# Designs tried in a protein design run: designed miniproteins, single chains, continued (3). Part 6

Each design is a single chain, and the fold is of that chain. pLDDT is the mean over its residues in the fold that is shown.

## One batch from the design tools (miniprotein)

Design m8176
Fold by ESMFold2-Fast:
Structure m8176 (fold): chain A 85 residues (1-85)
Amino acid sequence: SSAEEEARRLLGEALRLLSLNRSKIPSDVLSQVEKHLRLALDALEAGDLASARRHLQEAVDLLNSSDNPVAQQIGDLLQRAIDAL
């Protein structure tokens, strides 16, 4: 669907920013966010929108708990992906 396409686009943009800013994000947050984003992608590919939303929300919560501005920017992109679903 167009909603899933938009969510995938935003998730791809978030993954790109995460990759470019790995050294600027606390390693414990980074590892958990990457795990949840991978699980969210797998869920989207399987058509499991409920699991996708849950994993994206877990990633958003982790990023927003950080005082790091780039982590919060990535969190905003992921929140927009959730809103698209």
Scores: mean pLDDT 86

Design m8177
Fold by ESMFold2-Fast:
Structure m8177 (fold): chain A 92 residues (1-92)
Amino acid sequence: MREKVIGEASMYVSAIGSIVDPEGIEKYAKDAARAAAEVGEGEGLARSMRLMAEANPERTEEMMRAALEELRRVGASEEMIEEVRRAFEEQL
């Protein structure tokens, strides 16, 4: 079930990434981070963030910062934080 949901989210993120403004992308990144932390979907979040970075290379640092700040705020595991950070670093 989770694999299908992640696949759909990845396609949606890729589409949005091509047309979203700076405010929209930051809010989306935070919303995705909160949802991932609640269900323990670190790999899914990392994959989605990687696609966002590919679609919006100039916004990569802003998205990474927003997602990481939200993960820390909600008490996500260090493992999830590392996965998300590595996904963005691979695109820089």
Scores: mean pLDDT 64

Design m8178
Fold by ESMFold2-Fast:
Structure m8178 (fold): chain A 84 residues (1-84)
Amino acid sequence: MEEERQRVIDEGRKAVEEMRAKADHLRATGASPEQARAALDEAQRKFGELVTRMLEAGVPVDELRKLGEEFGRAIDELQALADA
């Protein structure tokens, strides 16, 4: 049980890192607002799936909040690219 919670938390942290890397890649390659919006939509969907899995795994609300804040920052980076 505790191992499953930790795996899902680790997956969430990895997803945040991947989203930041995606934002950096899009910025470096001069992505269109359309490409940035597609990445933003994917990021939002992935976050929703992770929240569901974390709730199913019994991840504490404080960990969900922390990951939500990290995802929020990554989403803000992608949104800035979409708005550029």
Scores: mean pLDDT 78

Design m8179
Fold by ESMFold2-Fast:
Structure m8179 (fold): chain A 62 residues (1-62)
Amino acid sequence: SKEEEAAAGARAVAEAAGRAAPEDASHQYGLKAAQGSPVEEVAAALARAGLSPAQARTAAMG
């Protein structure tokens, strides 16, 4: 489906970003979440981008 296609694309983008600068990307993302964005809010945004809810929560937690 188109949603599964979007999920695969989002995962590929996230993986590519992690390969380019995994430490910096993770650190900046963690700082953003710690600055008052609740983990569930960040996880919801990632799920909309095509990650599964479990993957989105794992990524949102750091």
Scores: mean pLDDT 57

Design m8180
Fold by ESMFold2-Fast:
Structure m8180 (fold): chain A 116 residues (1-116)
Amino acid sequence: DLGAGIVALANKDYASAIANFTKALAANPTDAIALNNLGTAYTNLGAYASAIAAYTAVLAIVGSDKNPAALNNLGAAYFNLGQLNSAIAQYTAALAIDPANSAAAANLAAAKAALA
C-alpha cells in the first residue's frame, strides 16, 4: 500500500514500489501522492510513457497551474522519450508558475539545445 510503496521506493525497489502504489490507487484513485511516487518509480525504470500517464493524472487532480514540480517531472519524462517540444511546453509551464525554479530553467535550456 502507500506506506509500503514509499519504503520500497526509498530502497530503490522500483518494481515493489509500483505494485504497492498500484494497490493504493485501487483503494483511492485520486491519491496524488501515490500517483506522483508511481511516476517517479516508472521514471527510474525507464518506463517514461507510464511516468507521463502518472504525472498527467497528478496535474488533473491538483491543477496544472498549482504543481510546478509535477510539470517539471512530466517535462523530464517527455525529454527522455525524445518528445522535445512536449518537454519544452511542460518546463515553460513550470517556469510560468515558479520563475525562480533553476532546475526547470536548466531543463528547458537543455531541451531547446537538444531540439537544434
Scores: mean pLDDT 85

Design m8181
Fold by ESMFold2-Fast:
Structure m8181 (fold): chain A 95 residues (1-95)
Amino acid sequence: SPLEIFEEAAERARELLEEYKKEHPEFRGVTELIEAGITLGLLAVRLDPSRAPQVLEELIKMLEEIKKEYPEIKELTDKLIKIYEEARRRILEAL
């Protein structure tokens, strides 16, 4: 289901973010901002699973903006974008 795919993506993203916060405490602020965005997106999809494609587009857009503003964390943002792009593809195939 779209919700299960979104929850799986959120779990993978959370694991990456927790590891990154341990290795790069200097970027804790931006990492926690990304974490908040992912949490709000998941809540939105849980309330209305039909919004999953829209929420994924908004999360990818947010990650692209963060990548532009903080190029020093490009490796993290690229990995997160890939997770959400793969989730979007899977959701579109499941509809």
Scores: mean pLDDT 86

Design m8182
Fold by ESMFold2-Fast:
Structure m8182 (fold): chain A 57 residues (1-57)
Amino acid sequence: AKAVSLALASLDAATASKIVAALKQNNIKTLTLNDVASISAAAKAVLAAAGIALTVA
């Protein structure tokens, strides 16, 4: 499995849930966000609960 890199201005829980569903379907466990200005606590919780490692670049 390969890491996914996305350019995203903000991440909310709903968007995080959709990303997690896509990553799980492809057996991807890492997500890199580029140029993100805001990540909600709920979005971080969704990623952590799914076992996704988040990197902010």
Scores: mean pLDDT 77

Design m8183
Fold by ESMFold2-Fast:
Structure m8183 (fold): chain A 92 residues (1-92)
Amino acid sequence: MAAADTSLPVRAVVRVSDDVEAAVEAAKARLEAEGYTVRAVLPAQTDPETGVTSGLVVAQNEEEVVVVAVTSSEEEAERLRAGLEALGVPVE
């Protein structure tokens, strides 16, 4: 698709945490300290059907877009990694 010339590379980080809210805030603060501009934050939300808590930070600099996903579940983390890799996004 003909948008490649204006697209920044996207990198993803998927983390498991017992405190998703604190981990999301820590990720946001770290990215801002490293010179990224935070573009979007999905605050910690619990899925009523699964009981899994998840949050997400999207940040950008001149070189890349970083997506940091935090979840309370190893199974959800594995699903997120697989989905991102299927989209061609490198996952850390």
Scores: mean pLDDT 79

Design m8184
Fold by ESMFold2-Fast:
Order: C-alpha cells, then structure tokens, then sequence
Structure m8184 (fold): chain A 79 residues (1-79)
C-alpha cells in the first residue's frame, strides 16, 4: 500500500543504515532465526534501526523483541 511505502521511505530517511527485514506470512522457524542473525550482523555494522515488513504478526513481534533487546529502534510495516 502507499502508506506502507511511505512509512518505509520515512524510516530509511531517518535511519539510512537501517536493515530491512521482509518476512512472509507463515514464516518458518529457520527463516525467523536467519532474520535474527541478519539483525545481529546489521547491529554489529552500525545499524540503528530495523524495518520489519510482514503479514505475520507473530514472527514480526518475535523479531521486534529481538531487535529491541539489541538497542535498535523498530519500525513495523504490516502488509
């Protein structure tokens, strides 16, 4: 949606080094663990925020909790 695209754009303008994580609905445990690893690597490389794009609210919440535990700002964009 246009609203989702604008939110992503605004988040990236505020945090140019943000990592963007897109998780499909019904994401597997392996996909969630891979996304967590990507977030950890981004944090180590200086990322200040994570942008989570997902239809899967459970997966998005788990990733958001992980990112917040690392001190990252979290933006959630439901599809």
Amino acid sequence: SEAAEELEKEALEKHPNAVVIEIPKGASEEEIEQAKEEIEKAKAEGATAVIIISQDSKAAQELAKHALSLGLEVYYIPK
Scores: mean pLDDT 82

Design m8185
Fold by ESMFold2-Fast:
Structure m8185 (fold): chain A 85 residues (1-85)
Amino acid sequence: MEEKKKLENEAKAYEYLALAFEIVSGGGDRDQALAAYKKAGELSGNLEKFLEEGRRLIDMTPEQARVEAERYRKKAEELKKKIEE
């Protein structure tokens, strides 16, 4: 079941992305946000792209980060529902 494993890893990646942006939106520790972001990159297999976008995370306003966090949280939930099928 390679497809299920890919979906599980993708869902986890979006969960870590949501967490990273939630930390930034709350004015939290940027090192913790970057750690969550790197974990998402590892799980997605696109680490280089995620590291490039991680620079955007640092320069993002809390309001922008909140919008991104909500978007990624929804994506993770959709993927988790798909896995349950």
Scores: mean pLDDT 74

Design m8186
Fold by ESMFold2-Fast:
Structure m8186 (fold): chain A 80 residues (1-80)
Amino acid sequence: QAAYDAAVQTAADGLAAIAKELGLPASEIVIKKLDVTDTSATLEIAVNPSKPLSKEQQEQLKQLIAQLKADVTQAAQAAA
């Protein structure tokens, strides 16, 4: 419960931050799946941009999603 709640909050906050940084509506970056275990958290994100992303935005998005997945795992482990 606490681990799951921490993972959900971290994922939600992180997605909002990524959307804001890339200038995308929050609705275009969504959690497709969040699965939290006693040892890890797995986050799947879907990005459905209404406008084509620039090459720079695509690279930044890739890095930000990788960081968010790490942050979600860390938050779940810290709360467990």
Scores: mean pLDDT 78

Design m8187
Fold by ESMFold2-Fast:
Structure m8187 (fold): chain A 75 residues (1-75)
Amino acid sequence: MKPTEEQKYFVKIQEALDKGDFETAIKILEEALKKGYKKSFILHMIDLIAQALGERQAPLEYFDKLEKLYEKVKK
């Protein structure tokens, strides 16, 4: 059962995004995906990161990495 672990990942991703550390936010998301957390949770995290990348005008490479994760999950 994963309610507390999903919340922990959410907090870690938000902390990384607040610091402008997009690489760490994406790595945390990759770890959550590898651990097999719910598809709905992963898609929600992808959306959260994508919005933060856009608002903070992040480099294009982070959008590319995020799109690859989305394609892997959306099947």
Scores: mean pLDDT 78

Design m8188
Fold by ESMFold2-Fast:
Structure m8188 (fold): chain A 85 residues (1-85)
Amino acid sequence: EIKSLGAVALPESKEATYERLLREIEKLGVKTVTALSGDIKTSEELAERLRKHAKNVTVVTLDEGPNLALATLQAEKKKKELERE
């Protein structure tokens, strides 16, 4: 299920996903980005591209503990936005 979410987050080509994430970074002024995918290779390729626009890019692969990865992302994002404005 969570692996399917990774595929759903990348429903099109890597280019389409990259453009979508880049747009969100620019819209929200996000300096830290976390890329999720059920495929490690796809996640790393997205992170490499996003590093050009957001220096602090974290890659989380759903294959590496899907439940833990999702919970960690939610906790980390909430903590960072509260502490780091």
Scores: mean pLDDT 52

Design m8189
Fold by ESMFold2-Fast:
Structure m8189 (fold): chain A 103 residues (1-103)
Amino acid sequence: MTGRAEVEGEGVPKGSIALLVVGKDPQGNGMGIAGAARPGQTGEGYGNDGSRGKVEATEDKAKGIAENIPEGYYATLIAAPPGSRIVDGRVEGGKVLATAKAE
């Protein structure tokens, strides 16, 4: 009972890191980071639950692909400007760009 989610967001501020986070909260709180990329980069990650993520970021767009996502989970794309921090499983200073539920 796992699926795939694709999520794409626009308006990534220059200098931000695009984060793909996976979990039960569509806002990306308390979730595992499945990938991270700066503009012009691709980042990949793996969750302890077998989830896999890939993030591709350009100057104004970011695309995330999450695979092996458990039923009821979300893939959430967050832009993290310089100075953002991860506090209590939340990206402080981050902006949610898009979210998608596993299919």
Scores: mean pLDDT 72

Design m8190
Fold by ESMFold2-Fast:
Structure m8190 (fold): chain A 70 residues (1-70)
Amino acid sequence: MEEIKKELIYLAELLGLDPEKIKNLNSIEDIEKVKKDIEERKPSASPLEQALLDRMIKYLDELEKIMKEK
């Protein structure tokens, strides 16, 4: 879980997103809110930025799975 949060913080910093939102992820609702922010950003993103955003979604999905199984 902490390893996934580290990767998400790194990607958030690269993309100019608020890393504190990642540090404060404590619920599935928090994860869904961050996913919504990513989806809102995707239409104006470059192909490279879209790949990084997709990577964030993958890590958020893994974090959500861990939180549901916990």
Scores: mean pLDDT 78

Design m8191
Fold by ESMFold2-Fast:
Structure m8191 (fold): chain A 113 residues (1-113)
Amino acid sequence: SRADEIVEEVIRELEELARRSSDPEARAALEAAIESIRQAAAFARTLPPLEAARLLRDFVLGLLESLIARLDARIAAETDPALVAELRALRARLEELARRVDERMAALIAELE
């Protein structure tokens, strides 16, 4: 489905961010998020398309917001300026990803209504 395509793109981007991360805490958080999204996507496949898209939009956006909050706490605790810069870049990428997911899922939901 189109919702599955959007979710697979999110997973691929999170996998790339996890591979590029030098911070083990950030990498672990991204890997846990990927697994959570895969579980949510599997459940969403049991639902009608509109319900699946709504569930996935709310779940993925909530999870990305949680990751950003966790990164904010990690950045505040970090004293290495190089690692702070890396974590801030990751945070900016997650914000941009959340924006794109929201736009694409909202468009899909509007089409299915």
Scores: mean pLDDT 90

Design m8192
Fold by ESMFold2-Fast:
Structure m8192 (fold): chain A 88 residues (1-88)
Amino acid sequence: IEKLDEVVTTLTVTPNSGPTYNGMEGALLMAEEARRLGVPFRVIVETTSDDAMPRAEEIAERLRALGAEVTVVRHGDAEATLKAWKEA
């Protein structure tokens, strides 16, 4: 218990193709397990373009429904990405 403070991961979302390889599927499975074990789970969702934002929001809502803390960052916003990582 004392050794599991928090889990953090990133997910990259595109408008046409799925997210990175097994990243989305792994994030969803990890969110379910973290909720079951009572471990805080954070996900940073990055987009490859502004056209990917609606899909990123949909994925974020699915992860939040599983109890994850989700931050969605638009493509090219390095400051928002770094801030999300510092707050994790």
Scores: mean pLDDT 68

Design m8193
Fold by ESMFold2-Fast:
Structure m8193 (fold): chain A 66 residues (1-66)
Amino acid sequence: MEEEERIKRAIDHLLDQFSPEELEDMVERAEKKAEEDYKNGILTDEQYERYKRTLELARKAIEEKK
């Protein structure tokens, strides 16, 4: 799927600058921010679901590189 490939390429690029552990920390912080933004009404249900899916795909891409 196009989104999965896009995320894998982004993670590969970021791995040139950051360790897998640093990227996992970034994803964790992004997940917490997304949850907070959703609770505060900044993100719609659709936006929050898409964001969660994107972060899950990012986690999987990072794990593949460990």
Scores: mean pLDDT 79

Design m8194
Fold by ESMFold2-Fast:
Structure m8194 (fold): chain A 89 residues (1-89)
Amino acid sequence: SKEKVKELVAKLKELIDKYRQYLPEDVYNEFKSLLDEIEKAIDNGDYEKAKELVQKLIELVSRYAGYLPADVRREILKLLVEILKEISK
Protein backbone atom coordinates (compact mmCIF):
# COMPACT_ATOMS: atom_id res chain seq x y z
CA SER A 1 0.00 0.00 0.00
CA LYS A 2 1.02 3.65 -0.49
CA GLU A 3 0.85 4.25 3.29
CA LYS A 4 3.12 1.26 4.01
CA VAL A 5 5.69 2.37 1.40
CA LYS A 6 5.74 5.90 2.88
CA GLU A 7 6.20 4.44 6.40
CA LEU A 8 9.16 2.34 5.21
CA VAL A 9 10.72 5.31 3.36
CA ALA A 10 10.38 7.43 6.53
CA LYS A 11 12.18 4.71 8.55
CA LEU A 12 14.98 4.65 5.94
CA LYS A 13 15.33 8.46 6.09
CA GLU A 14 15.54 8.34 9.90
CA LEU A 15 18.14 5.55 9.78
CA ILE A 16 20.30 7.32 7.15
CA ASP A 17 20.13 10.62 9.08
CA LYS A 18 21.19 8.82 12.30
CA TYR A 19 24.25 7.33 10.55
CA ARG A 20 25.02 10.33 8.29
CA GLN A 21 28.51 10.77 9.84
CA TYR A 22 29.58 7.35 8.49
CA LEU A 23 28.84 8.27 4.85
CA PRO A 24 30.65 10.55 2.39
CA GLU A 25 28.53 13.71 1.89
CA ASP A 26 27.88 12.97 -1.82
CA VAL A 27 26.67 9.43 -0.98
CA TYR A 28 24.38 10.74 1.80
CA ASN A 29 22.95 13.38 -0.60
CA GLU A 30 22.39 10.77 -3.36
CA PHE A 31 20.61 8.46 -0.86
CA LYS A 32 18.31 11.27 0.36
CA SER A 33 17.60 12.40 -3.22
CA LEU A 34 16.64 8.86 -4.29
CA LEU A 35 14.34 8.48 -1.24
CA ASP A 36 12.62 11.79 -2.08
CA GLU A 37 12.20 10.66 -5.72
CA ILE A 38 10.67 7.34 -4.53
CA GLU A 39 8.09 9.23 -2.42
CA LYS A 40 7.26 11.48 -5.40
CA ALA A 41 6.90 8.46 -7.73
CA ILE A 42 4.56 6.75 -5.22
CA ASP A 43 2.49 9.96 -4.82
CA ASN A 44 2.16 10.11 -8.64
CA GLY A 45 1.20 6.40 -8.90
CA ASP A 46 4.37 5.70 -10.93
CA TYR A 47 5.19 2.32 -9.35
CA GLU A 48 7.49 1.27 -12.21
CA LYS A 49 9.74 4.33 -11.62
CA ALA A 50 9.58 3.70 -7.85
CA LYS A 51 10.86 0.11 -8.39
CA GLU A 52 13.76 1.38 -10.54
CA LEU A 53 14.70 3.94 -7.86
CA VAL A 54 14.61 1.28 -5.08
CA GLN A 55 16.89 -0.95 -7.20
CA LYS A 56 19.31 2.01 -7.57
CA LEU A 57 19.30 2.41 -3.76
CA ILE A 58 20.06 -1.32 -3.30
CA GLU A 59 23.03 -0.92 -5.68
CA LEU A 60 24.18 2.22 -3.80
CA VAL A 61 24.02 0.40 -0.42
CA SER A 62 25.96 -2.58 -1.86
CA ARG A 63 28.65 -0.25 -3.29
CA TYR A 64 29.12 1.71 -0.03
CA ALA A 65 28.39 -1.15 2.42
CA GLY A 66 31.85 -0.83 4.03
CA TYR A 67 31.09 2.68 5.38
CA LEU A 68 28.19 1.49 7.59
CA PRO A 69 28.08 -0.90 10.57
CA ALA A 70 26.94 -4.38 9.45
CA ASP A 71 23.70 -4.25 11.51
CA VAL A 72 22.76 -0.87 9.98
CA ARG A 73 23.50 -2.11 6.44
CA ARG A 74 21.28 -5.18 7.02
CA GLU A 75 18.40 -3.05 8.34
CA ILE A 76 18.64 -0.67 5.34
CA LEU A 77 18.61 -3.62 2.89
CA LYS A 78 15.69 -5.22 4.76
CA LEU A 79 13.67 -1.97 4.49
CA LEU A 80 14.51 -1.63 0.77
CA VAL A 81 13.41 -5.24 0.08
CA GLU A 82 10.16 -4.60 2.01
CA ILE A 83 9.51 -1.43 -0.08
CA LEU A 84 10.17 -3.36 -3.32
CA LYS A 85 7.76 -6.11 -2.19
CA GLU A 86 5.01 -3.55 -1.37
CA ILE A 87 5.43 -1.75 -4.74
CA SER A 88 5.30 -5.09 -6.63
CA LYS A 89 1.77 -5.95 -5.29
Scores: mean pLDDT 85

Design m8195
Fold by ESMFold2-Fast:
Structure m8195 (fold): chain A 113 residues (1-113)
Amino acid sequence: MSEKIKQAIAELKKLLEEEKDPLKKKALRILLEIAEKSKNVEVAEAALELAKEIKKLKDEALLFAILQVLEKALKNKDDKKILEALKLLIEALKEKDPEKVGELLREAAKLVT
């Protein structure tokens, strides 16, 4: 395991330990498991970036939708599809147009199904 993966996993563990919201905690736990299973530096770094965005998220409906995609990503074995889905979820969290958010979420779900 590379030093970068170890650092990303350590930071993900810290974010999970500091989180008190049950839904955010569940999402952070899944992201940690994805990072640990993949052993891929890009996946681990994307999981950490998404975790930081999730901690700032106030939209419970969007959080629930992201959580559904993350549960599918955790079961997927293709690191490229997982990475692409995580990047789309990060874009969705930065998007202001609800229609575009919906499109990004559907594309992410399709990649990991």
Scores: mean pLDDT 87

Design m8196
Fold by ESMFold2-Fast:
Structure m8196 (fold): chain A 67 residues (1-67)
Amino acid sequence: LEEIREHAEKALEAIEKGDIESAREHLTEMLVAMGLDREAAEELANSLSPEEIRSIAKSVLQGVEES
């Protein structure tokens, strides 16, 4: 849970700074921590737009806070 939260926060920070590569890396680590296979997580993270990454990371953070 803490690793999911940390990577989601870092993905949002990277998007805000315009570091899309770092954002995709943190999103990948977040997805892996959530139980996705690394290859699938990397493919998903690379297929998403910066706005989609931001939306997903925010949704995950909200879900973690509610849990």
Scores: mean pLDDT 79

Design m8197
Fold by ESMFold2-Fast:
Structure m8197 (fold): chain A 72 residues (1-72)
Amino acid sequence: SARIQQLGQQLQEYLDLGQKYIYEGNNEEAAKYYGLARDYLQQLGELSTNLDQASVDQGIQKLTELENQLRS
């Protein structure tokens, strides 16, 4: 569906922005974008019947850990 494609694209953009801000040493902005990526990944997992739920759950955990480390 168009919504799933839009969520997937936005997730990737937020991941790319998180990486960019890590590279720039801006941990506050990086944490923000990894948090947004987590929220979009959660929405994708709920809306898509074709995604592997274990992979979605692992991705959410990794993004949560990254956000927490950057805010520490």
Scores: mean pLDDT 85

Design m8198
Fold by ESMFold2-Fast:
Structure m8198 (fold): chain A 68 residues (1-68)
Amino acid sequence: SPVDEFKKKLQEILKNSIENGDSYDSFIAQVVKEVQKWIKENPDLSQEEIDEISREVQRLVDQYREHI
């Protein structure tokens, strides 16, 4: 599904940010940019799909904080 594909992309952003030693602000900026792009490119997204991605973003932010 588009949601599962996008979750994979967000997980890759987390992995790359950790491996590159990106700052928290840089990591958040990358996530926000990709989420905004995904919403713009997928105007028919349901609120349920948006909520699922919001939960994944929170999970990934929590994982990043474990590495700070």
Scores: mean pLDDT 84

Design m8199
Fold by ESMFold2-Fast:
Structure m8199 (fold): chain A 91 residues (1-91)
Amino acid sequence: MLTPEQALRTLRAVAQAVKDILAPKAEEAGHEEISKALRQHADEMIAATEAGDLDGAVAHARALQPAILKAVSLMTDEEVDEFARKAAELA
């Protein structure tokens, strides 16, 4: 079971990878609204993790999930693997 500190660190890492990889990819593919949603929810998630608000961070992660799934559907398997590696490196 993850400690709250480990969970917050992991959620922050995922949010940062979303901002650095998924949001630019969605924008490049012409999905500006998806890119905007990814950036907004990722920023809210980072803010919650910085405040130590695990419940808030999880809520923002859940709100982010549909946009992540849509962005991933626009990516190649190699691009998905790159996103996963980046998230792991930031954790």
Scores: mean pLDDT 79

Design m8200
Fold by ESMFold2-Fast:
Structure m8200 (fold): chain A 73 residues (1-73)
Amino acid sequence: GHTLVGVVVSVNEDGTLATVRLAPGVTAAVGQRVLFVRGDELLPGVVVAVEGNLATVRVTEGRAEVGDVVVRA
């Protein structure tokens, strides 16, 4: 199974940057590769900033949506 990172709580206008609320006890690092889970589809992303329990993730292919589950790649 995938290791849970968090859930998307907001996205920018074009869905290329997502704010992810980190799951309790989860830490993220800048440069970490992640996957956005949408049904059976996995979209790649990279953590670009971390502040407290929030991570900013750049979507490298496709578009993120609020409510997408984020897991480690």
Scores: mean pLDDT 84

Design m8201
Fold by ESMFold2-Fast:
Structure m8201 (fold): chain A 62 residues (1-62)
Amino acid sequence: SMEEIKKRAEELKKKADELLEQDRSPFAVTQASLLYYEAGKLFGKEEQSKMMIDFQKKLKEL
């Protein structure tokens, strides 16, 4: 269901956010970006692009 997909995407995003809170190294940023990419991929290409934009905004707010 869409609710299950959304829950999985939120879990991936939360994991990425927690990683960035603990470590802001290039490796941590890369891992977090991959988690955001996988979260967006669950909804398709358009949503994946939006998710990556959200990730870039979050990085600027750190």
Scores: mean pLDDT 78

Design m8202
Fold by ESMFold2-Fast:
Structure m8202 (fold): chain A 61 residues (1-61)
Amino acid sequence: KDKALAEFYANVKKQDPKVADLLKKYAELSSLEQLKRMAGMAKKPEGLGGAAMIALNSKAK
């Protein structure tokens, strides 16, 4: 909702649009603060998708 979250989504979408879609879906099931922290952990462009996928897989396990 805030600009920071929009920026995270835009950045992830540039790296991997599928991951960005998954992050948006995950936000509906998890707190936005948790999602934002997960995105922040993967500040490196290459890590953004990896961290997001790990977070989703952790939830699915």
Scores: mean pLDDT 56

Design m8203
Fold by ESMFold2-Fast:
Structure m8203 (fold): chain A 80 residues (1-80)
Amino acid sequence: GSNFNSAAEILENVVSDTVSPGISNDITTIVNDIKTYHDSGSSDALAAISDLGSILKDNGMTASGVQDAISTLSTLFLSS
């Protein structure tokens, strides 16, 4: 729903301000995949959310808001 898309957009904007353009583009692709998987009810959404978390961790990002956004996306997917 709109709340899921809003959380994904906030995460995308936070990442775009803090990482290189190449990493930002990869994250945008994964966020769009998560939105598509969520809308279709695919279990692949959980794998994509996990991949996003790994990319953020591997880039040394430790913003609590990023972790909260990932948690929110996972919760919204499971509640839908």
Scores: mean pLDDT 61

Design m8204
Fold by ESMFold2-Fast:
Structure m8204 (fold): chain A 110 residues (1-110)
Amino acid sequence: SKKIALLEKAQDDLQKLDEQVTALFNSATPDAAQVNRVIDDIISFLQNTSKQLQDLGLDSSSQQYQNAAKKLEEIKKTLSTRQALLEAQMIIGTQLVYNAVELIVLRKEE
């Protein structure tokens, strides 16, 4: 299934992004430019994946990715570096849960 393959790839990519955010959060002095770059990479990933999900008719999942991207854009503008990292971890964690639920649903429908 193209839908399952896309969500499995997205899950793997989200896990890698979570590891990057966690490493920066655990740093004693996270570099603001590096943090901004990682947040921009996450936003880009969420926007691109949302479009691919929409193209496959996974409208609910697509909307969840769009909502996550919008939250990260707001966080980048309004919060301190360390608070932005914490909120990014929470957003990625939430998206991982939503992906896992959708994968269970799709696998049961086959």
Scores: mean pLDDT 84

Design m8205
Fold by ESMFold2-Fast:
Structure m8205 (fold): chain A 85 residues (1-85)
Amino acid sequence: SMRAELYQAIERLGGAAHAAAQRYPEIRGETLRLLGQIQDSFMRGDYEGALRSARELKALAERYGAQDVVDSADRLIALLERALS
C-alpha cells in the first residue's frame, strides 16, 4: 500500500538523518527538527506538510553533502508527490 511505502521511506530517512546528525553536529538540531516535523505530519495524515519538510531537509542535506539523507528524502518526496496526485 502507499501508506506502507511512505512508512518505509520515512524509516530509511530517519536512519540516514540520525547518522548525518552524528557526523555533522553543526546541523544536528535542524536535521532532527525537520525529521520530527516529517514524522508528525505523516502521523496526522498531513502529506503536504510532510512534503514541505522533506524538501527542506533535502536542501539542508545537499548543502552539507549528506548524500544518504538526500537519496532517502528524494524517495520520500517522490512517494508524497504521487500520494497527492
Scores: mean pLDDT 90

Design m8206
Fold by ESMFold2-Fast:
Structure m8206 (fold): chain A 90 residues (1-90)
Amino acid sequence: MDELLEKLRKIAQEIKKATSLDEAKEYANKFIEVVEELAKQMPEELRKKLETLANQLKINVDKATSVDEAKKAIEGALIAVEILYREYKK
């Protein structure tokens, strides 16, 4: 679980270096895949929240028309995942 959260943080850092919308969307899709893997390892309530987040993020990334829009979507998603993960660890 900690390994997947660290992987999400790494992908979020890589997307900040993206110089094209296609590159940003590629990293964003990798981020979504890791969120889906994290969801599979969580209890049902947290899994549903993470699956909802992944679905919303996919829609936002697909609609993104700029690199900055894709980066902001991933930044917001990372914050949401970290909040959910902290609640689980308590």
Scores: mean pLDDT 82

Design m8207
Fold by ESMFold2-Fast:
Structure m8207 (fold): chain A 91 residues (1-91)
Amino acid sequence: AEEAVEYARRAVEAALAGDHEEAVRYAMEALRAAARALAEDPEALEAAFTAFEASLSPEEIARAAEALEAALEANRELALEGFAAVRAELA
């Protein structure tokens, strides 16, 4: 749970800084960590992400979402590789 939130935080920070490739890499690592944590302790994962969201204002959440979307669009191939890795983790 903590690993997924840490990667999510780094993805948001990289996206807001305009580091699109790093943002996508951290976002994909967050998804992989979240997939593992969901299988082990879904309640801990929910609590960790609830705390992370509570640490951000609605405006910061909106800006982070827009920045991450832009990063994913700019690095579509890297995002597809990351999704493939998440699917492999769930198989």
Scores: mean pLDDT 76

Design m8208
Fold by ESMFold2-Fast:
Structure m8208 (fold): chain A 97 residues (1-97)
Amino acid sequence: DEERKKKLLYLAEIEGGLIAAVLLPQARQDLAANPPADDEEGRRRLAALEQMEARGREGIEKAEEALELMKELGLDEETIEGFEELLERARAAREAL
């Protein structure tokens, strides 16, 4: 049970990374429309974008492991298909950059 909980949390983290990757092009456009100032708020905005980029890359890189883990845990086909669709969107967003 504890092991299953840890695996489910890992899957949630990887899914979060894929969502970050999907949102990244819009986040970059928002930053370009309102360029960060050379102040604390500007530095926080840049750090948030960099974190989103890092999480997105990790999510895509770990996606195959996550899919195998979902199958191992016996998750339903609809859940697995949703994750695969999210992965395709994340990859498309990354290639569009």
Scores: mean pLDDT 85

Design m8209
Fold by ESMFold2-Fast:
Structure m8209 (fold): chain A 88 residues (1-88)
Amino acid sequence: MFAEEARRDAEDAKRHVDLAVQAESLADFQRHVLAAVGHLIRAVGLAIDAKLRGDEEGYEEAMRAIEEAVRYMREKQPQIDARLAELR
């Protein structure tokens, strides 16, 4: 349960990065960037909760999903920077 929720939060973080790249206003951009960060923080907490329950496999899978989401954000950084510049 916690590991599955952590993986969903990692995917939601990636989705909010895509929405930030497509944002039509600075307010929408900021909202989506903050949501992406919030989902990543929650995903890490849920992964730890899975480990504390003895779900070591779920913890490892959740941490892999979080690491993938962080890599996705790094890959999208040029597009994020370009969109922020357009909205300024």
Scores: mean pLDDT 88

